# Designed miniproteins, single chains, continued (2): the designs that were tried, part 23

Each design is a single chain, and the fold is of that chain. pLDDT is the mean over its residues in the fold that is shown.

## One batch from the design tools (miniprotein)

Design m4819
Fold by ESMFold2-Fast:
Structure m4819 (fold): chain A 57 residues (1-57)
Amino acid sequence: SNEDIKKALEELAKENLDKSDEEIKELAIRLGLEMGLSEVEALAGGHETVKLVKELR
């Protein structure tokens, strides 16, 4: 579900605060695709996850 994907990306953000923005984006896109998002949705999720990491740093 979208809620489960959102939670997974939030946990990915919290666990990867030490990584570069590009690495976080790649990890988030990969996770989104594995969880059933389209390429466009996964890319959007990647950008939102990078934004979240910057807010948590």
Scores: mean pLDDT 83

Design m4820
Fold by ESMFold2-Fast:
Structure m4820 (fold): chain A 66 residues (1-66)
Amino acid sequence: MTVLTAEGASASGLTAAALLLIGDGAKVKVEVGEPTIITAEGASKEGAERAKKALESSGAKVTLEG
């Protein structure tokens, strides 16, 4: 299980990260808040890193766990 914690995430960044994780075959849950928490079950390390980069490119500060 992979958890992404994002501070200052935009709607576009969240959408891009969720789509990348879903495309990687993960089951994704997004809890919108500050911070926003994204839980991905079955994500690969490469999929999780791509989602992190997508969020960071949108200006978010991201912590990746799992």
Scores: mean pLDDT 81

Design m4821
Fold by ESMFold2-Fast:
Structure m4821 (fold): chain A 73 residues (1-73)
Amino acid sequence: SMEELEKKRKEVIEKARKAYDEALQAGEDPLTALHRAGKVAIEEAKKLIDEGVPEREARRFVNEAMVELLKRR
């Protein structure tokens, strides 16, 4: 459903944000924190593809998560 897809999108964004915040709290620089967040977003996207989410949608979720973090510099 579209509601499930939106929930999955928010989960990717939230997990990426959590990884970013945790890296910054650990004393990593913003670029390293962004790299760690990107790895988490990609890992979640791969899991969603395995669950049957179309690759284009999973890629869109990763892009949106990264854009949200770039705005918080």
Scores: mean pLDDT 86

Design m4822
Fold by ESMFold2-Fast:
Structure m4822 (fold): chain A 63 residues (1-63)
Amino acid sequence: MEKEELKKAIENLRAQAATLPPDARAQVLSLIDEAEKAIENGDVEKAKSLIRQAVQLLAAARR
């Protein structure tokens, strides 16, 4: 259950990252890539932390 929700969050974050300037986009995509690896390794808590960081970075980049 949580893995599917995290994957959906990652897909949404990738779509939003495409609208950002190159520097911010690269940072968000890096966090997303680490989150996907954490999900693959079964580290759900690490994936949640990385997704939260990506969301915060997206919000900051849009200010």
Scores: mean pLDDT 80

Design m4823
Fold by ESMFold2-Fast:
Structure m4823 (fold): chain A 80 residues (1-80)
Amino acid sequence: MLEKAKELEKEGRYDEAVKYYEQAIKENPNDAEIWRNLGKAYEKLGDYKKAAEAYAEAFSLDPTNQELRDLAKKAYEKSK
């Protein structure tokens, strides 16, 4: 699932990539990197609210990673 999501993302097929990242999260909900990748895919789709939510979840799972906090804040600002 995760590998297929990354492949679709490289092809610019972000809508489909989101579905596979969501499935990967169902299998492993505590993987901050999958949440980060989901946030990036939503950001590419222009869904900044969902991107901010996904980045916030990633930061919650990896609170020492300041970049995830910054990504969540930037996505939130764009969601206005």
Scores: mean pLDDT 84

Design m4824
Fold by ESMFold2-Fast:
Structure m4824 (fold): chain A 77 residues (1-77)
Amino acid sequence: MSDEELEAIRELAEAVRGAPPEVQALVQQFVNHALKGDLEKAREYGEEAVRKLRELGWDEQAERVRRAGDRLIEAVE
């Protein structure tokens, strides 16, 4: 993996630290699909993770996931 991909993955992990396992699983699926180049499925998992975080009131973490996710997608494109 590139340094840019690794940094984005670290930021994603940090943003969902302490989040419910279901949200962590969605972010893990996002990372797995992004690294495979399956960007359509990656975006679906990422959007679901952001939605779940916002429902929990974790608005700052949701924005961090969105930004780090966008950077990961950019790095793999």
Scores: mean pLDDT 85

Design m4825
Fold by ESMFold2-Fast:
Parts: C-alpha cells; structure tokens; sequence
Structure m4825 (fold): chain A 71 residues (1-71)
C-alpha cells in the first residue's frame, strides 16, 4: 500500500469508529428510554426515531467499508 492509500485507510477507519461510537450512544439512549416513566406511545415513537438513526449510521458504515475495499 502507498502512503496515500494508508492515510485514506486511517481516515476511513476513524470515520467508522466515530459512527460506531454514535451507535453505542444511541443504544444507551434506547436502554434509558425503556427504563423511563414515559407513556407507551411516546416510548414507541422515540424508539422508532432512535432505530432509524442507528440504521442510517449502519448504512454509512457499510458505505465506508466498501470504500476501504476499493483501496
């Protein structure tokens, strides 16, 4: 691998790790939400919003992994 390819790989790895961290934070928010005294309808709505955010981050990670394979 060239130095330019190594730098790009490190950058992509950094982006992936950051997004994994965001997913971890959102999963923690889901756990806290389940333990809350909020009405069931509000819990379901917030859970769906959190799950949608997690899904988007997972899709972004998949795209970054594909970019790494192209290097």
Amino acid sequence: LSEEEKQELLRLIGEILRKIGEIFDLEKEKEELEKSDLPEEEKQKKLEELEEKIKRLEEEIERLLKRMEEI
Scores: mean pLDDT 84

Design m4826
Fold by ESMFold2-Fast:
Order: structure tokens, then sequence, then C-alpha cells
Structure m4826 (fold): chain A 74 residues (1-74)
């Protein structure tokens, strides 16, 4: 379920991307590790809409999730 939501952040359909970002934003920070690589990939995506969706999802997951993703980007 979580890996499918991360994959949906890169979907061609804007409604699918928004739904995935909102769903992920409701997930707690404990779920970050199994989807970390996918979140980092979405933040590095060439499409700015995909990057925005990933940023929204990560912000909603909380400050611990944000710090973990930022560390992985370095």
Amino acid sequence: MLPELVAALGDADPETRIAAAKALSQVGPEAVEPILDGLVAALRHPDPDVRSAAAFAIAGMGPEAQARVLAALE
C-alpha cells in the first residue's frame, strides 16, 4: 500500500497525484523508512508537479519524516 502511494506521486493523472499526496500526508513518521527511497526519488523528479506532491506528503508526515528525508538527500 505505501509503496503504491509513493509510485502514485509520479502518476500522469493530476487527481491520482493529489490523492496519493493527501493519503501519505496522513501517515505517521514510523512509515518513512520503507518508502524513503521512493520519497527521495519523487523529490528529485524532473516534473515540478511531482516534486510539489512529494513535498506536500512529507510535510504532512511531520518534522521527523522531513528531517529523515532531508538527511537522505544529502
Scores: mean pLDDT 78

Design m4827
Fold by ESMFold2-Fast:
Structure m4827 (fold): chain A 92 residues (1-92)
Amino acid sequence: SVERVEFTPVEREALAAAAPVLLADNRPTTAEVLRDYIKNLSDMQLAGLALLLLSLRGERNTIDDVSELAKLGRELLKELAARLEELNAKNK
């Protein structure tokens, strides 16, 4: 079932900025790659990643500021990186 989620123009711009990062990066998803994203991506790209992560959690974005979305994106990527490190430690 697909509920039609309507994004604002700013949210669509942020998603468009994030899409090349995900589609062009052929590296496996690791904690190191996620930490690289936190350091090297623009606020618009981090905002787009935040929107994608919120969407995967079934959460609606209520933040209308790109800088605040980018901050959320950094926090979400940091949380995912920590979880990937924990899972890798348990499998060795």
Scores: mean pLDDT 75

Design m4828
Fold by ESMFold2-Fast:
Structure m4828 (fold): chain A 85 residues (1-85)
Amino acid sequence: GDELVREARRLLDEARRLIESGGDAERALELIERALDLAVEAGDQELVKEARDLAMELLRRRPDLTVEQINRAIGLILRAIGELL
Protein backbone atom coordinates (compact mmCIF):
# COMPACT_ATOMS: atom_id res chain seq x y z
CA GLY A 1 0.00 0.00 0.00
CA ASP A 2 1.08 3.57 0.74
CA GLU A 3 4.04 2.40 2.85
CA LEU A 4 5.49 0.39 -0.08
CA VAL A 5 5.09 3.42 -2.39
CA ARG A 6 6.77 5.78 0.11
CA GLU A 7 9.71 3.37 0.67
CA ALA A 8 10.17 2.78 -3.10
CA ARG A 9 10.22 6.57 -3.69
CA ARG A 10 12.74 7.06 -0.87
CA LEU A 11 15.03 4.37 -2.34
CA LEU A 12 14.78 5.86 -5.87
CA ASP A 13 15.59 9.35 -4.50
CA GLU A 14 18.69 7.94 -2.73
CA ALA A 15 19.78 6.09 -5.92
CA ARG A 16 19.29 9.28 -8.01
CA ARG A 17 21.52 11.26 -5.62
CA LEU A 18 24.25 8.57 -5.87
CA ILE A 19 24.06 8.55 -9.69
CA GLU A 20 24.14 12.37 -9.95
CA SER A 21 27.04 12.74 -7.44
CA GLY A 22 29.17 9.96 -8.99
CA GLY A 23 28.71 7.88 -5.83
CA ASP A 24 28.65 4.10 -5.32
CA ALA A 25 27.19 2.44 -8.44
CA GLU A 26 26.77 -0.92 -6.64
CA ARG A 27 24.66 0.79 -3.94
CA ALA A 28 22.63 2.62 -6.62
CA LEU A 29 21.86 -0.73 -8.35
CA GLU A 30 20.82 -2.32 -5.01
CA LEU A 31 18.48 0.62 -4.31
CA ILE A 32 16.93 0.49 -7.82
CA GLU A 33 16.41 -3.31 -7.52
CA ARG A 34 14.70 -2.96 -4.13
CA ALA A 35 12.57 -0.01 -5.32
CA LEU A 36 11.48 -1.97 -8.42
CA ASP A 37 10.48 -4.95 -6.21
CA LEU A 38 8.37 -2.64 -4.01
CA ALA A 39 6.86 -0.78 -7.00
CA VAL A 40 5.79 -4.09 -8.60
CA GLU A 41 4.34 -5.32 -5.26
CA ALA A 42 2.43 -2.00 -4.90
CA GLY A 43 1.18 -2.14 -8.54
CA ASP A 44 2.49 1.40 -9.07
CA GLN A 45 3.27 1.70 -12.79
CA GLU A 46 4.70 5.24 -12.45
CA LEU A 47 7.29 4.01 -9.89
CA VAL A 48 8.10 1.03 -12.18
CA LYS A 49 8.73 3.55 -15.00
CA GLU A 50 10.85 5.72 -12.67
CA ALA A 51 13.00 2.69 -11.68
CA ARG A 52 13.41 1.78 -15.39
CA ASP A 53 14.39 5.36 -16.30
CA LEU A 54 16.86 5.58 -13.40
CA ALA A 55 18.56 2.30 -14.43
CA MET A 56 18.84 3.73 -17.98
CA GLU A 57 20.28 6.97 -16.53
CA LEU A 58 22.89 4.94 -14.57
CA LEU A 59 24.02 3.25 -17.82
CA ARG A 60 24.14 6.65 -19.61
CA ARG A 61 26.06 8.57 -16.89
CA ARG A 62 28.49 5.94 -15.54
CA PRO A 63 31.30 4.71 -17.87
CA ASP A 64 32.94 3.10 -14.78
CA LEU A 65 30.39 0.26 -14.52
CA THR A 66 31.65 -3.33 -14.59
CA VAL A 67 30.22 -5.76 -17.19
CA GLU A 68 28.30 -7.45 -14.32
CA GLN A 69 26.79 -4.09 -13.23
CA ILE A 70 25.85 -3.25 -16.87
CA ASN A 71 24.12 -6.65 -17.21
CA ARG A 72 22.26 -6.12 -13.90
CA ALA A 73 21.06 -2.67 -15.01
CA ILE A 74 19.88 -4.08 -18.38
CA GLY A 75 18.07 -6.90 -16.52
CA LEU A 76 16.26 -4.34 -14.33
CA ILE A 77 15.23 -2.30 -17.41
CA LEU A 78 13.88 -5.40 -19.18
CA ARG A 79 12.01 -6.54 -16.03
CA ALA A 80 10.41 -3.09 -15.64
CA ILE A 81 9.36 -3.05 -19.33
CA GLY A 82 7.79 -6.53 -18.89
CA GLU A 83 5.79 -5.31 -15.85
CA LEU A 84 4.39 -2.39 -17.93
CA LEU A 85 3.08 -4.58 -20.84
Scores: mean pLDDT 88

Design m4829
Fold by ESMFold2-Fast:
Structure m4829 (fold): chain A 55 residues (1-55)
Amino acid sequence: MTLEEDVEKMIEKYGKERVKEFLEGALAGIETARALGYEVDPERVEALRKLLEKL
């Protein structure tokens, strides 16, 4: 499944606000990994931010 399909299914099951909290946590985790020196894919970060903006 794509990230978008997974997010849509989570919204159906858990509701929009819980999915929003999950995506915010995922972005925080990515920023933590970047701060620790791990390479982060900027395209995936932008995709997550755009999904949050739509919610």
Scores: mean pLDDT 75

Design m4830
Fold by ESMFold2-Fast:
Structure m4830 (fold): chain A 60 residues (1-60)
Amino acid sequence: LEEAKRQLVLDAARTAYEKRGLSKEEVIQLARDLARALGLSPEAMEEVLKEIEKYFDELE
């Protein structure tokens, strides 16, 4: 299910930032690699990456 894969990528990104202390750039790269490994479509991958970027923008 693509929605479950999307949520898995988002959860992994939040955990990498909050628990592992990775930078925004490292988190985005990790999310991209994970989305690719899970077989998300290019469109779904771009949407997830956009949500992650918005998450960081809202952390200010």
Scores: mean pLDDT 80

Design m4831
Fold by ESMFold2-Fast:
Structure m4831 (fold): chain A 82 residues (1-82)
Amino acid sequence: SMAEIEAVVDAMNAVHAGDQEAVAEASKTYPGIVNATAALVSPETLAKVLPALSREDRERILELAKKLNLKDVAAVVEKALA
């Protein structure tokens, strides 16, 4: 539905904005969308959203970053998991 598409876009926008509160809420309903978007944003934006995410979600972002060969993203997530 259009409402589902809009909710997915809102979740993606929360990650791009680095809005920790909005990211934490979006992650409860759309963890896959949040995690995929987080892997594809700049390392600087990713560092802002990582504190809002569970350890499990951070590990999923790391797996995705490694699969996509996103070395800078992987390094930021690994540091947040230390």
Scores: mean pLDDT 87

Design m4833
Fold by ESMFold2-Fast:
Structure m4833 (fold): chain A 103 residues (1-103)
Amino acid sequence: KVEELVKKGEEALKEKNYEEAVKYYVEALNLDGTNYEALKNLGEALEKLGEYALAGRYYYGAAKQLPKGSKERIELLKKAAEAYRKAGETEEADEAEAEAEKE
């Protein structure tokens, strides 16, 4: 069920149907709030829609599902920081960058 929703979200994202992708990933996260693929891809879809503050939040959430020190976690923390800066959320951006540096 969760995997099916994530798959439908991925299909929508590939077709650049970002609003539909958001819908499927939100439904997936309602079933499993820690699903890494749903968190990461929801961040990407929201960023494409210009929802930078929310994109940063979901990139950060995806990073927290990964082991400390992993390259993927560091990259997602940096993506969260960049999204927060685009949103004007300087404190959140600085915190995410500091976490990436400490890894």
Scores: mean pLDDT 89

Design m4834
Fold by ESMFold2-Fast:
Structure m4834 (fold): chain A 64 residues (1-64)
Amino acid sequence: MFERVRRLVEALEKAKKAGMPKETIDRIADEVNRLVDELRPHATPEQKAELDRLREKAEEIRKS
């Protein structure tokens, strides 16, 4: 579950470093947000905190 979200954030970091178009960066970040929203209702408080951190990291990468 969390591994997929973590891998997407890693892919987002790599895409940003590779100079991928903003449209590509936004697409990956949107997918992170979608998965977080999907998983959050089923998560423990600790898991929700991790999902929220991963979402925040994705948004920071998007803004960079």
Scores: mean pLDDT 82

Design m4835
Fold by ESMFold2-Fast:
Structure m4835 (fold): chain A 58 residues (1-58)
Amino acid sequence: SEIDEKLEELNEKKAKELEKWVKELKKTLSGDELEDAVQEKTKEILDELDKEVEELRE
């Protein structure tokens, strides 16, 4: 469906944003600090994705 196509686009966009942030974090962080920062950023991006998915469906 059209919604499924939009969801795929949105998911790809958020995945690219996370990839960008992980690359940036790797420049200054390593080990446990990097893992913690990646987890925090992943949660933030997933929260944004959920909000945008709700907006798309409603």
Scores: mean pLDDT 81

Design m4836
Fold by ESMFold2-Fast:
Structure m4836 (fold): chain A 72 residues (1-72)
Amino acid sequence: SMMEELEALRRAEERGQRASELAVKPVNKAIEERGITEDTEEDRQLVIEIEREQARRYRELLEEERRLREEE
């Protein structure tokens, strides 16, 4: 049902937000250490890849939350 799906999404979003925040911190540090300035197209590609990695981690958390709910 819509309501139970929404509740699962909210819990996954809370976990996703924490994971995204944790992913952003190490990623931002790596960006600064690499000296990415966003001035070049290559830098823009790196930023896109970082965003993709963050999205993938969020998806993994969402799937894990769904798996836990289904096991119950």
Scores: mean pLDDT 62

Design m4837
Fold by ESMFold2-Fast:
Structure m4837 (fold): chain A 91 residues (1-91)
Amino acid sequence: DEVLRVIEEALERVAELAEAHRDDLETVAELSLLEMGLSIARKLAEQGKTEEAARLAAETARRAAELAEERGDEEAARELRELAERAEELA
């Protein structure tokens, strides 16, 4: 359940980041791929593959944090790094 919560929070952060950068097609495209990764992680968690889901969520959230930092969104970067660390602890 905690893994699903982290994934859902990460999906919300990625969606907010995409909306904030909606006029930047390259950023939106990269975030769409990360959103797909989190959706796969969610599916793994739903199937009881908790460690695999947590590892994928951690990797994907960390990549999203790096993208947010590169785009100057320090708040999103911080929140996504925190989610990545929480996911790693659940792996």
Scores: mean pLDDT 87

Design m4838
Fold by ESMFold2-Fast:
Structure m4838 (fold): chain A 64 residues (1-64)
Amino acid sequence: SMAEEKQKEMREKMEKMSEKLEEAAKEAKKKLEETYKESGIQGSHEAMRVLGEKVGEAFEEYLK
């Protein structure tokens, strides 16, 4: 049915968004560990800013 096809499309979009968010979170955690250990708080702020950008991009792609 058409409803079943739409549910499949929404499920695929959710999976793609989840994968991108998971990758962005893993990269941010890795950078936070490295920069916090080496540079302290200022490096951590930069890593969080980059994470925010990647999360925003993932949401924009999901909405298309």
Scores: mean pLDDT 72

Design m4839
Fold by ESMFold2-Fast:
Structure m4839 (fold): chain A 59 residues (1-59)
Amino acid sequence: MSIKNPELRAKEEALIPELEAEIARLEARRAAGEATLAEEIALDLLKISLELTKEMLAG
C-alpha cells in the first residue's frame, strides 16, 4: 500500500469531495465567462490533484 499512514489516507479521502466541489464552482465560473486566468490555472491544477489523489487511493 503506497499510503501507509492512516491519517494521511483519511486526509486524502477527505480532499476528494472538497476538490470536486471546488472544480464544480470554477467550472460554473468559466461557463459564465467570469473565470480569471488565475481561476483557469487553479481549475487545471485541481483536476490534476484530484486525478493524483484518486490514483494514490486506488493503489
Scores: mean pLDDT 78

Design m4840
Fold by ESMFold2-Fast:
Structure m4840 (fold): chain A 74 residues (1-74)
Amino acid sequence: SKKEELARQLTVVLTRYKNGELSEEQAIRALAAVLRSYGVPEERAEELAREAVERLKAGGDPKEVAREIAEEAL
C-alpha cells in the first residue's frame, strides 16, 4: 500500500538521522521531500517532518514514528 511504502521511506531517513548520518535540518528536508512525493502539500509536509523528528528526539522508534506519520499523512 502507499502508506506502507511511505512508512518504509520515512524509516530510512529517521534511521539515518538517529545514527548521526543526517543533521536535524537535513532530516527535516529529506522527510518533507518524501512526503511531498506522495502528494502531501508543502506546508503540511514540513509540519509532519518536524513532528517526526521531535517524536524521535522524545525516544520514539524510527519504524513506529514513520508508521504514525504515514497514517497522519495519507
Scores: mean pLDDT 89

Design m4841
Fold by ESMFold2-Fast:
Structure m4841 (fold): chain A 66 residues (1-66)
Amino acid sequence: GVRVVATGLDARTATAVALKAIGAGGRAEVSGGEPATVVATGLSREEAENIKRTAESGGGRAEVSG
């Protein structure tokens, strides 16, 4: 599966990113406070790109690998 590391997230964006990853059948780990980091794994490429866009639209950064 594809992995996404999203950083610089507010709490709302971190929650949205984590829920999208879980809803896509992947895993998500949230760490840090404000800003938060989310590591999402077990994704398809298309879901990873969608999650990256969600993180970036919330003012964060995201990197896709796999």
Scores: mean pLDDT 84

Design m4842
Fold by ESMFold2-Fast:
Structure m4842 (fold): chain A 86 residues (1-86)
Amino acid sequence: MSKEEIELKAQVHILATGGEITLLRRMLENGSLSPEQIRERMRALREDVERAKELAELSGNPKLIKKAEELEKEADALLKQAEAYM
């Protein structure tokens, strides 16, 4: 896989995971999820964040690495909030 392909995959995955954070936050605020659904979405979010970090690191692009680190911080904050709903 070329550097350009890795960078594109990192960008797409970061964007998608950011959308997942936004959606999960809204669903928690609206009370639309059961504790079991919250647990499953938390697990999926953790996996997606780790994938985003891996792809950003493989790209070697400092801007993507920084975006993935910011994404991890946002996800960690949301995951701590989500635990309060369980």
Scores: mean pLDDT 85

Design m4843
Fold by ESMFold2-Fast:
Structure m4843 (fold): chain A 60 residues (1-60)
Amino acid sequence: MDEAVLREVLDRFPNPGAFLALGIGDSTDEALLRLLLRLAREYGDEAVAARVEAHLQRLA
């Protein structure tokens, strides 16, 4: 997933936290999950950040 495109999409939606949550599904791509974790923290969505972090821990 392209970070620049993802940031542009997030800026267009009134609820970026909901959009970030959609990306955590069944993903096993650690690079994508780390990107989502960074974006969730940057946008201040601690609930999404916690879910992404827990998913990353399950993959380790």
Scores: mean pLDDT 70

Design m4844
Fold by ESMFold2-Fast:
Structure m4844 (fold): chain A 74 residues (1-74)
Amino acid sequence: SAEEAAAALSPREKAILAELGSGPKTIAELAEALGLSQSTVSRHVRRLEAKGFVARDPETSLVSVSPELVRKLA
């Protein structure tokens, strides 16, 4: 369930996913929005990508919620 998926995430991971709920953002935009360093955001995004929750575009540097997470939380 969405509740079970949410319970598995750290507070930082939840904050990043909440920001991405309004659309794709770069690491820099997420860092600005959350008041975190880009290195901190990049580390958490890497963990979320490993879990299948986000996807990164190497050409545009955009981070987006993965179709897998959208499908599981719908």
Scores: mean pLDDT 75

Design m4845
Fold by ESMFold2-Fast:
Order: sequence, then structure tokens, then C-alpha cells
Structure m4845 (fold): chain A 69 residues (1-69)
Amino acid sequence: MDDKSLLEQARKLIEEAEKEDPLTAMMLLGVAAVALAVARTLGSPHKEEIEELMEEINEREKKLEEELA
């Protein structure tokens, strides 16, 4: 498993989350965040991209939590 594969999987999950209901979207974003965390731990040279994607996931999760409250 390489970091590029993990980044690709995370992007697909983020895209799919936009099409789903808030609960399902939050679950997909959670899985994407885990994939990005693993890529970061492996020392990916795409650190800046990983940080930006994780930040996007974080912001979207916060908004979804507010919608479900």
C-alpha cells in the first residue's frame, strides 16, 4: 500500500459524501480521514495536500454535526 493509493481513496470518499445524506456523509468522511492519517504516518511527500484534505473533512464534519443536532 502506498500513500498515493490512500489519497485517491480519500478523494473518492469525499466526493461520494457530497451525494449522501448527512449521517452517511459523516461516516464516509470519517473513513477518508483515517486513510489520510495513515498516508501521513507513512511519511507521504504529499503532506500539504493531505493537510488540506483533512481540514476540508474537519470543516464538513462540523457542519454535518450541527445539522444533526
Scores: mean pLDDT 79

Design m4846
Fold by ESMFold2-Fast:
Structure m4846 (fold): chain A 59 residues (1-59)
Amino acid sequence: SLMEESARTAAELARKRGDFELAERLEEAIKNKDVEEMLRLLQEVGRRLKERLDVRPEP
């Protein structure tokens, strides 16, 4: 499942960034096969990475 692979990658990134709460939520969604929750959390990870990176990409 591409969604599961994306969610696992996002969880690893979240852990590396110290967002353990977000990583755990992603892992829980993967275990439960909750596609809708995975999609929502992936969107949230993308938003947080964009906003919390030291170097922000240009708009």
Scores: mean pLDDT 74

Design m4847
Fold by ESMFold2-Fast:
Structure m4847 (fold): chain A 82 residues (1-82)
Amino acid sequence: MPVLVGIKIVLPSREAAEAVVEALRADPHVRAMRYVITQEGDKTVAYVQVETADRAAAEAVAARARELAAAAGGEATVFIPG
């Protein structure tokens, strides 16, 4: 069953947020992606929604988002329904 993944990524700059979002979009498990990048105080926050084919793909995208955020000096909070 298709799975929608919600991701909140807190990053030190808009450039870092844009780089993380574009790298995540390139992941082969991402079928569709929507995002909004906003400034919240001294931090940039990307709110991302990803459509994946199944739960395994959703977990792969979650792991990738966490890796990309950490590499950019930020953090990702992921919600996978079910």
Scores: mean pLDDT 85

Design m4848
Fold by ESMFold2-Fast:
Structure m4848 (fold): chain A 79 residues (1-79)
Amino acid sequence: SLEEFYEKAVELAKKELDPETAEFFINMLKDIYKKAKSLEEFLSLFSEYLRQLRAAGADPALIRKIASIVSEAVREVEK
């Protein structure tokens, strides 16, 4: 479910990122979660956020790490 995915993504963010990066990422996840009605819609919105971050010159390594966390959360909750 979207809720299970969200909880897992937040858990992984806290575990795998430094506190400041985790705070930034979790706030992004919260913003998307408020707007998304399904996991598919969440992933679509997340992809748009990554596109915007890349266009704004964000560190490619950070983008890869954030995307990796989301992919891991999806793998753990998808049936």
Scores: mean pLDDT 85

Design m4849
Fold by ESMFold2-Fast:
Structure m4849 (fold): chain A 62 residues (1-62)
Amino acid sequence: GVKGGEEAKKAAEGALKAAEALKLPQDIIDTAREAYELAKKDGKNASEEAAKKANEAGDLVG
């Protein structure tokens, strides 16, 4: 979407909350948390990395 940073942050937040709520393996929770932290840094490179990791965490969480 046009708002890559906002979308990445929402996706990462959703993935992290889902992983924690489902008590998924720590590796998946760590991946989701890392994606959310990158999204919060609000830097161009951080936003791009956050989007990639958020998509990856979303796939792992389901």
Scores: mean pLDDT 69

Design m4850
Fold by ESMFold2-Fast:
Order: structure tokens, then C-alpha cells, then sequence
Structure m4850 (fold): chain A 98 residues (1-98)
């Protein structure tokens, strides 16, 4: 079980930003949105340059209807990875909804 493996990694190394990120991705896929947010936030706390974590946090916030927060996180993802065309398009889309 991927979730169980990731939880074990986190217990052995609580500073493994990638493990928190991967657990967030698994939970997002399972529609556990609030829990996914917590794990992506922890990944960003440990590694503020983790562009993919900023991007995926924006995605979850979009699903939760937190559009203003989603804008902030997509902007941060683009600051860290300016070549992320998907984040750029989603940022433009979300701004059109505000």
C-alpha cells in the first residue's frame, strides 16, 4: 500500500518533503482534499522551492472553491517554474472567475 509506505517514510524521516508531497498526491487522487492540503502545506514548509507542491496545492484549492488562495499558489508555482504552461493557463482561468 503506497499510503502505508509513505507514512512509514515520514515516521523515519519527518523532514522528507517528497514523502509529504507524494502522500498529498495519493490523497488528492482519493478525493481526500482537506488531508491532501495539509500534506502539500507540510511539503512546502520543508521545501519552499518545491514547485510541484505549490502547483498541486493550487489544484486542490480550486476543487475546494478557494479561488483566491489557488491564484496565490499558482503564481508561486510559476515563479519557481516559469515553463509550467498548465499552471499559467489555470491561473488565467481562475482569475477570469474572480
Amino acid sequence: DKVEELEKRIKEDPKDAKAYYELGVELFGRMEYEEAVEYFEKAIELDPKYAEAWYNLGEVLMVLGKLEEAVEYYEKALELDPKNEKAKRLLEHVKSLL
Scores: mean pLDDT 87

Design m4851
Fold by ESMFold2-Fast:
Structure m4851 (fold): chain A 85 residues (1-85)
Amino acid sequence: MKEQLELEIEVSLELMRVSILKQEYELLKKKGEKASKEFIEEVEKLIERLEKVLEKLREKNAPEELIKAVEEALEEAKKILEEAK
């Protein structure tokens, strides 16, 4: 139970980070501003963290709902990176 709660917390934190970066990128698009190098690096680091979390969830046979949430978040982060470059 404690291990499952720790995984759920970790996933929730990463999902919040994806949401924040998505909102930041949407704001940049509204202003017609280009993404900074720092923003791109932050998105790349988030993608690396999401991939590691996804591997960890699969190794621990985590609930399908958690795996799907991280997969969807990873797709969103990759989309932001492709559009921002």
Scores: mean pLDDT 83

Design m4852
Fold by ESMFold2-Fast:
Structure m4852 (fold): chain A 100 residues (1-100)
Amino acid sequence: MAEELIKKGKELFEEGKYEEAVEYYKKALELAGEDNAEALTNLGIAYLGLGKYEEAIEYYEKAIALDPNNAEAWRALGVAYEHLGKEEEAKEYLDKANAA
């Protein structure tokens, strides 16, 4: 069930329906528990698509806490910080992505 919700969320994201993708990823986390790194990373990416950078950062930090070797989450965190104009933090997180 949670896997099907993640799949539907990805389909909606690819269609540019970021708000609907967020709802499906949140439902996946409710069913799988808040320790699903894939759902957390995808939820962060959907919030980036919405221009909600602070929310995106929150979910990427949760994903990284579960898997510190998640290069995609570190890279996405760097991109979110670049959008916030925090150049030093962005560089640090992008360097972490390249080292993971």
Scores: mean pLDDT 80

Design m4853
Fold by ESMFold2-Fast:
Structure m4853 (fold): chain A 69 residues (1-69)
Amino acid sequence: MTLDELLQRYRELSAEVMRLARAQGDTEALREVMRLHEDFDSLYHQGQLTKEKVEELIKQLEEIRSRLL
């Protein structure tokens, strides 16, 4: 998977998890997604947003989604 494909997957998964957390009123899950967004933004601005780092962020989003399902 290319970096661009991983970035698209991150955005889609982030939006899905945010919708699920809001639907369930899970404020803890919302805060976790917000922290991942801050980490993503920080890595991007530092020029450290690698495929490996984006894959790690995706895995954390998948774990949050799994808890909401």
Scores: mean pLDDT 84

Design m4854
Fold by ESMFold2-Fast:
Structure m4854 (fold): chain A 75 residues (1-75)
Amino acid sequence: TDEQRQLAQRAVEALRGLVESIRSQIDPDTLERIEELLRKAEELLRRGDVQGAWEQIQEASELVHQASLDNEARL
């Protein structure tokens, strides 16, 4: 639905903001993977595949969470 699409787009924007805040604390390979997942999520949203977008967002969220497990990487 349009509501689910808007929520997913906000989630992508929120994750991008968080990633920028902790960019220096994320390994380059992990950072590249997160950015790839967020790009794929946006592509899927433009195609109307909201479920596929959420799958990419969930994976990106997990990678961001793992990168911040030491609590020092968190804002």
Scores: mean pLDDT 79

Design m4855
Fold by ESMFold2-Fast:
Structure m4855 (fold): chain A 85 residues (1-85)
Amino acid sequence: DEEERKRLQEEISREIGRVLREMGDAIEEVLKEKKELEKKLKEGEISEEEYEEKLEELKKKLEELGKELVKKIEEFEEEIERKLE
């Protein structure tokens, strides 16, 4: 039973790690897009209005990523409770 618990902990830990890595990559892409928009604004390639619109799109992407993370955390919490009895 102790070995079974350790195995479950390791598997869950690996899955959480994978999810966090994927979320980290997605967040990094959003941050890269934000930096690119800032550069284009400073260089006069886009208007302040276009910058604000695209920034709002990036904020929505971050909100969706946050919702996905919360959902996955809840799923892992339920999974742990279920398997640990």
Scores: mean pLDDT 77

Design m4856
Fold by ESMFold2-Fast:
Structure m4856 (fold): chain A 58 residues (1-58)
Amino acid sequence: GGALEVARRELARAEEALAAGDRETAGHYFQHAGVAAVIAGDEELLARAQEGARRAGG
């Protein structure tokens, strides 16, 4: 898919990893989601990825 679909998919994976207690994996997925959100030009997804990364501990 395009960058928008990548951002959504990686954000979903990050939330699942965080829910499972795997903060390191969640942080990596939130970082991937953030990069994809920038490429897609989606400021809301970028903000969600940044908040998620903070919750994951980085």
Scores: mean pLDDT 88

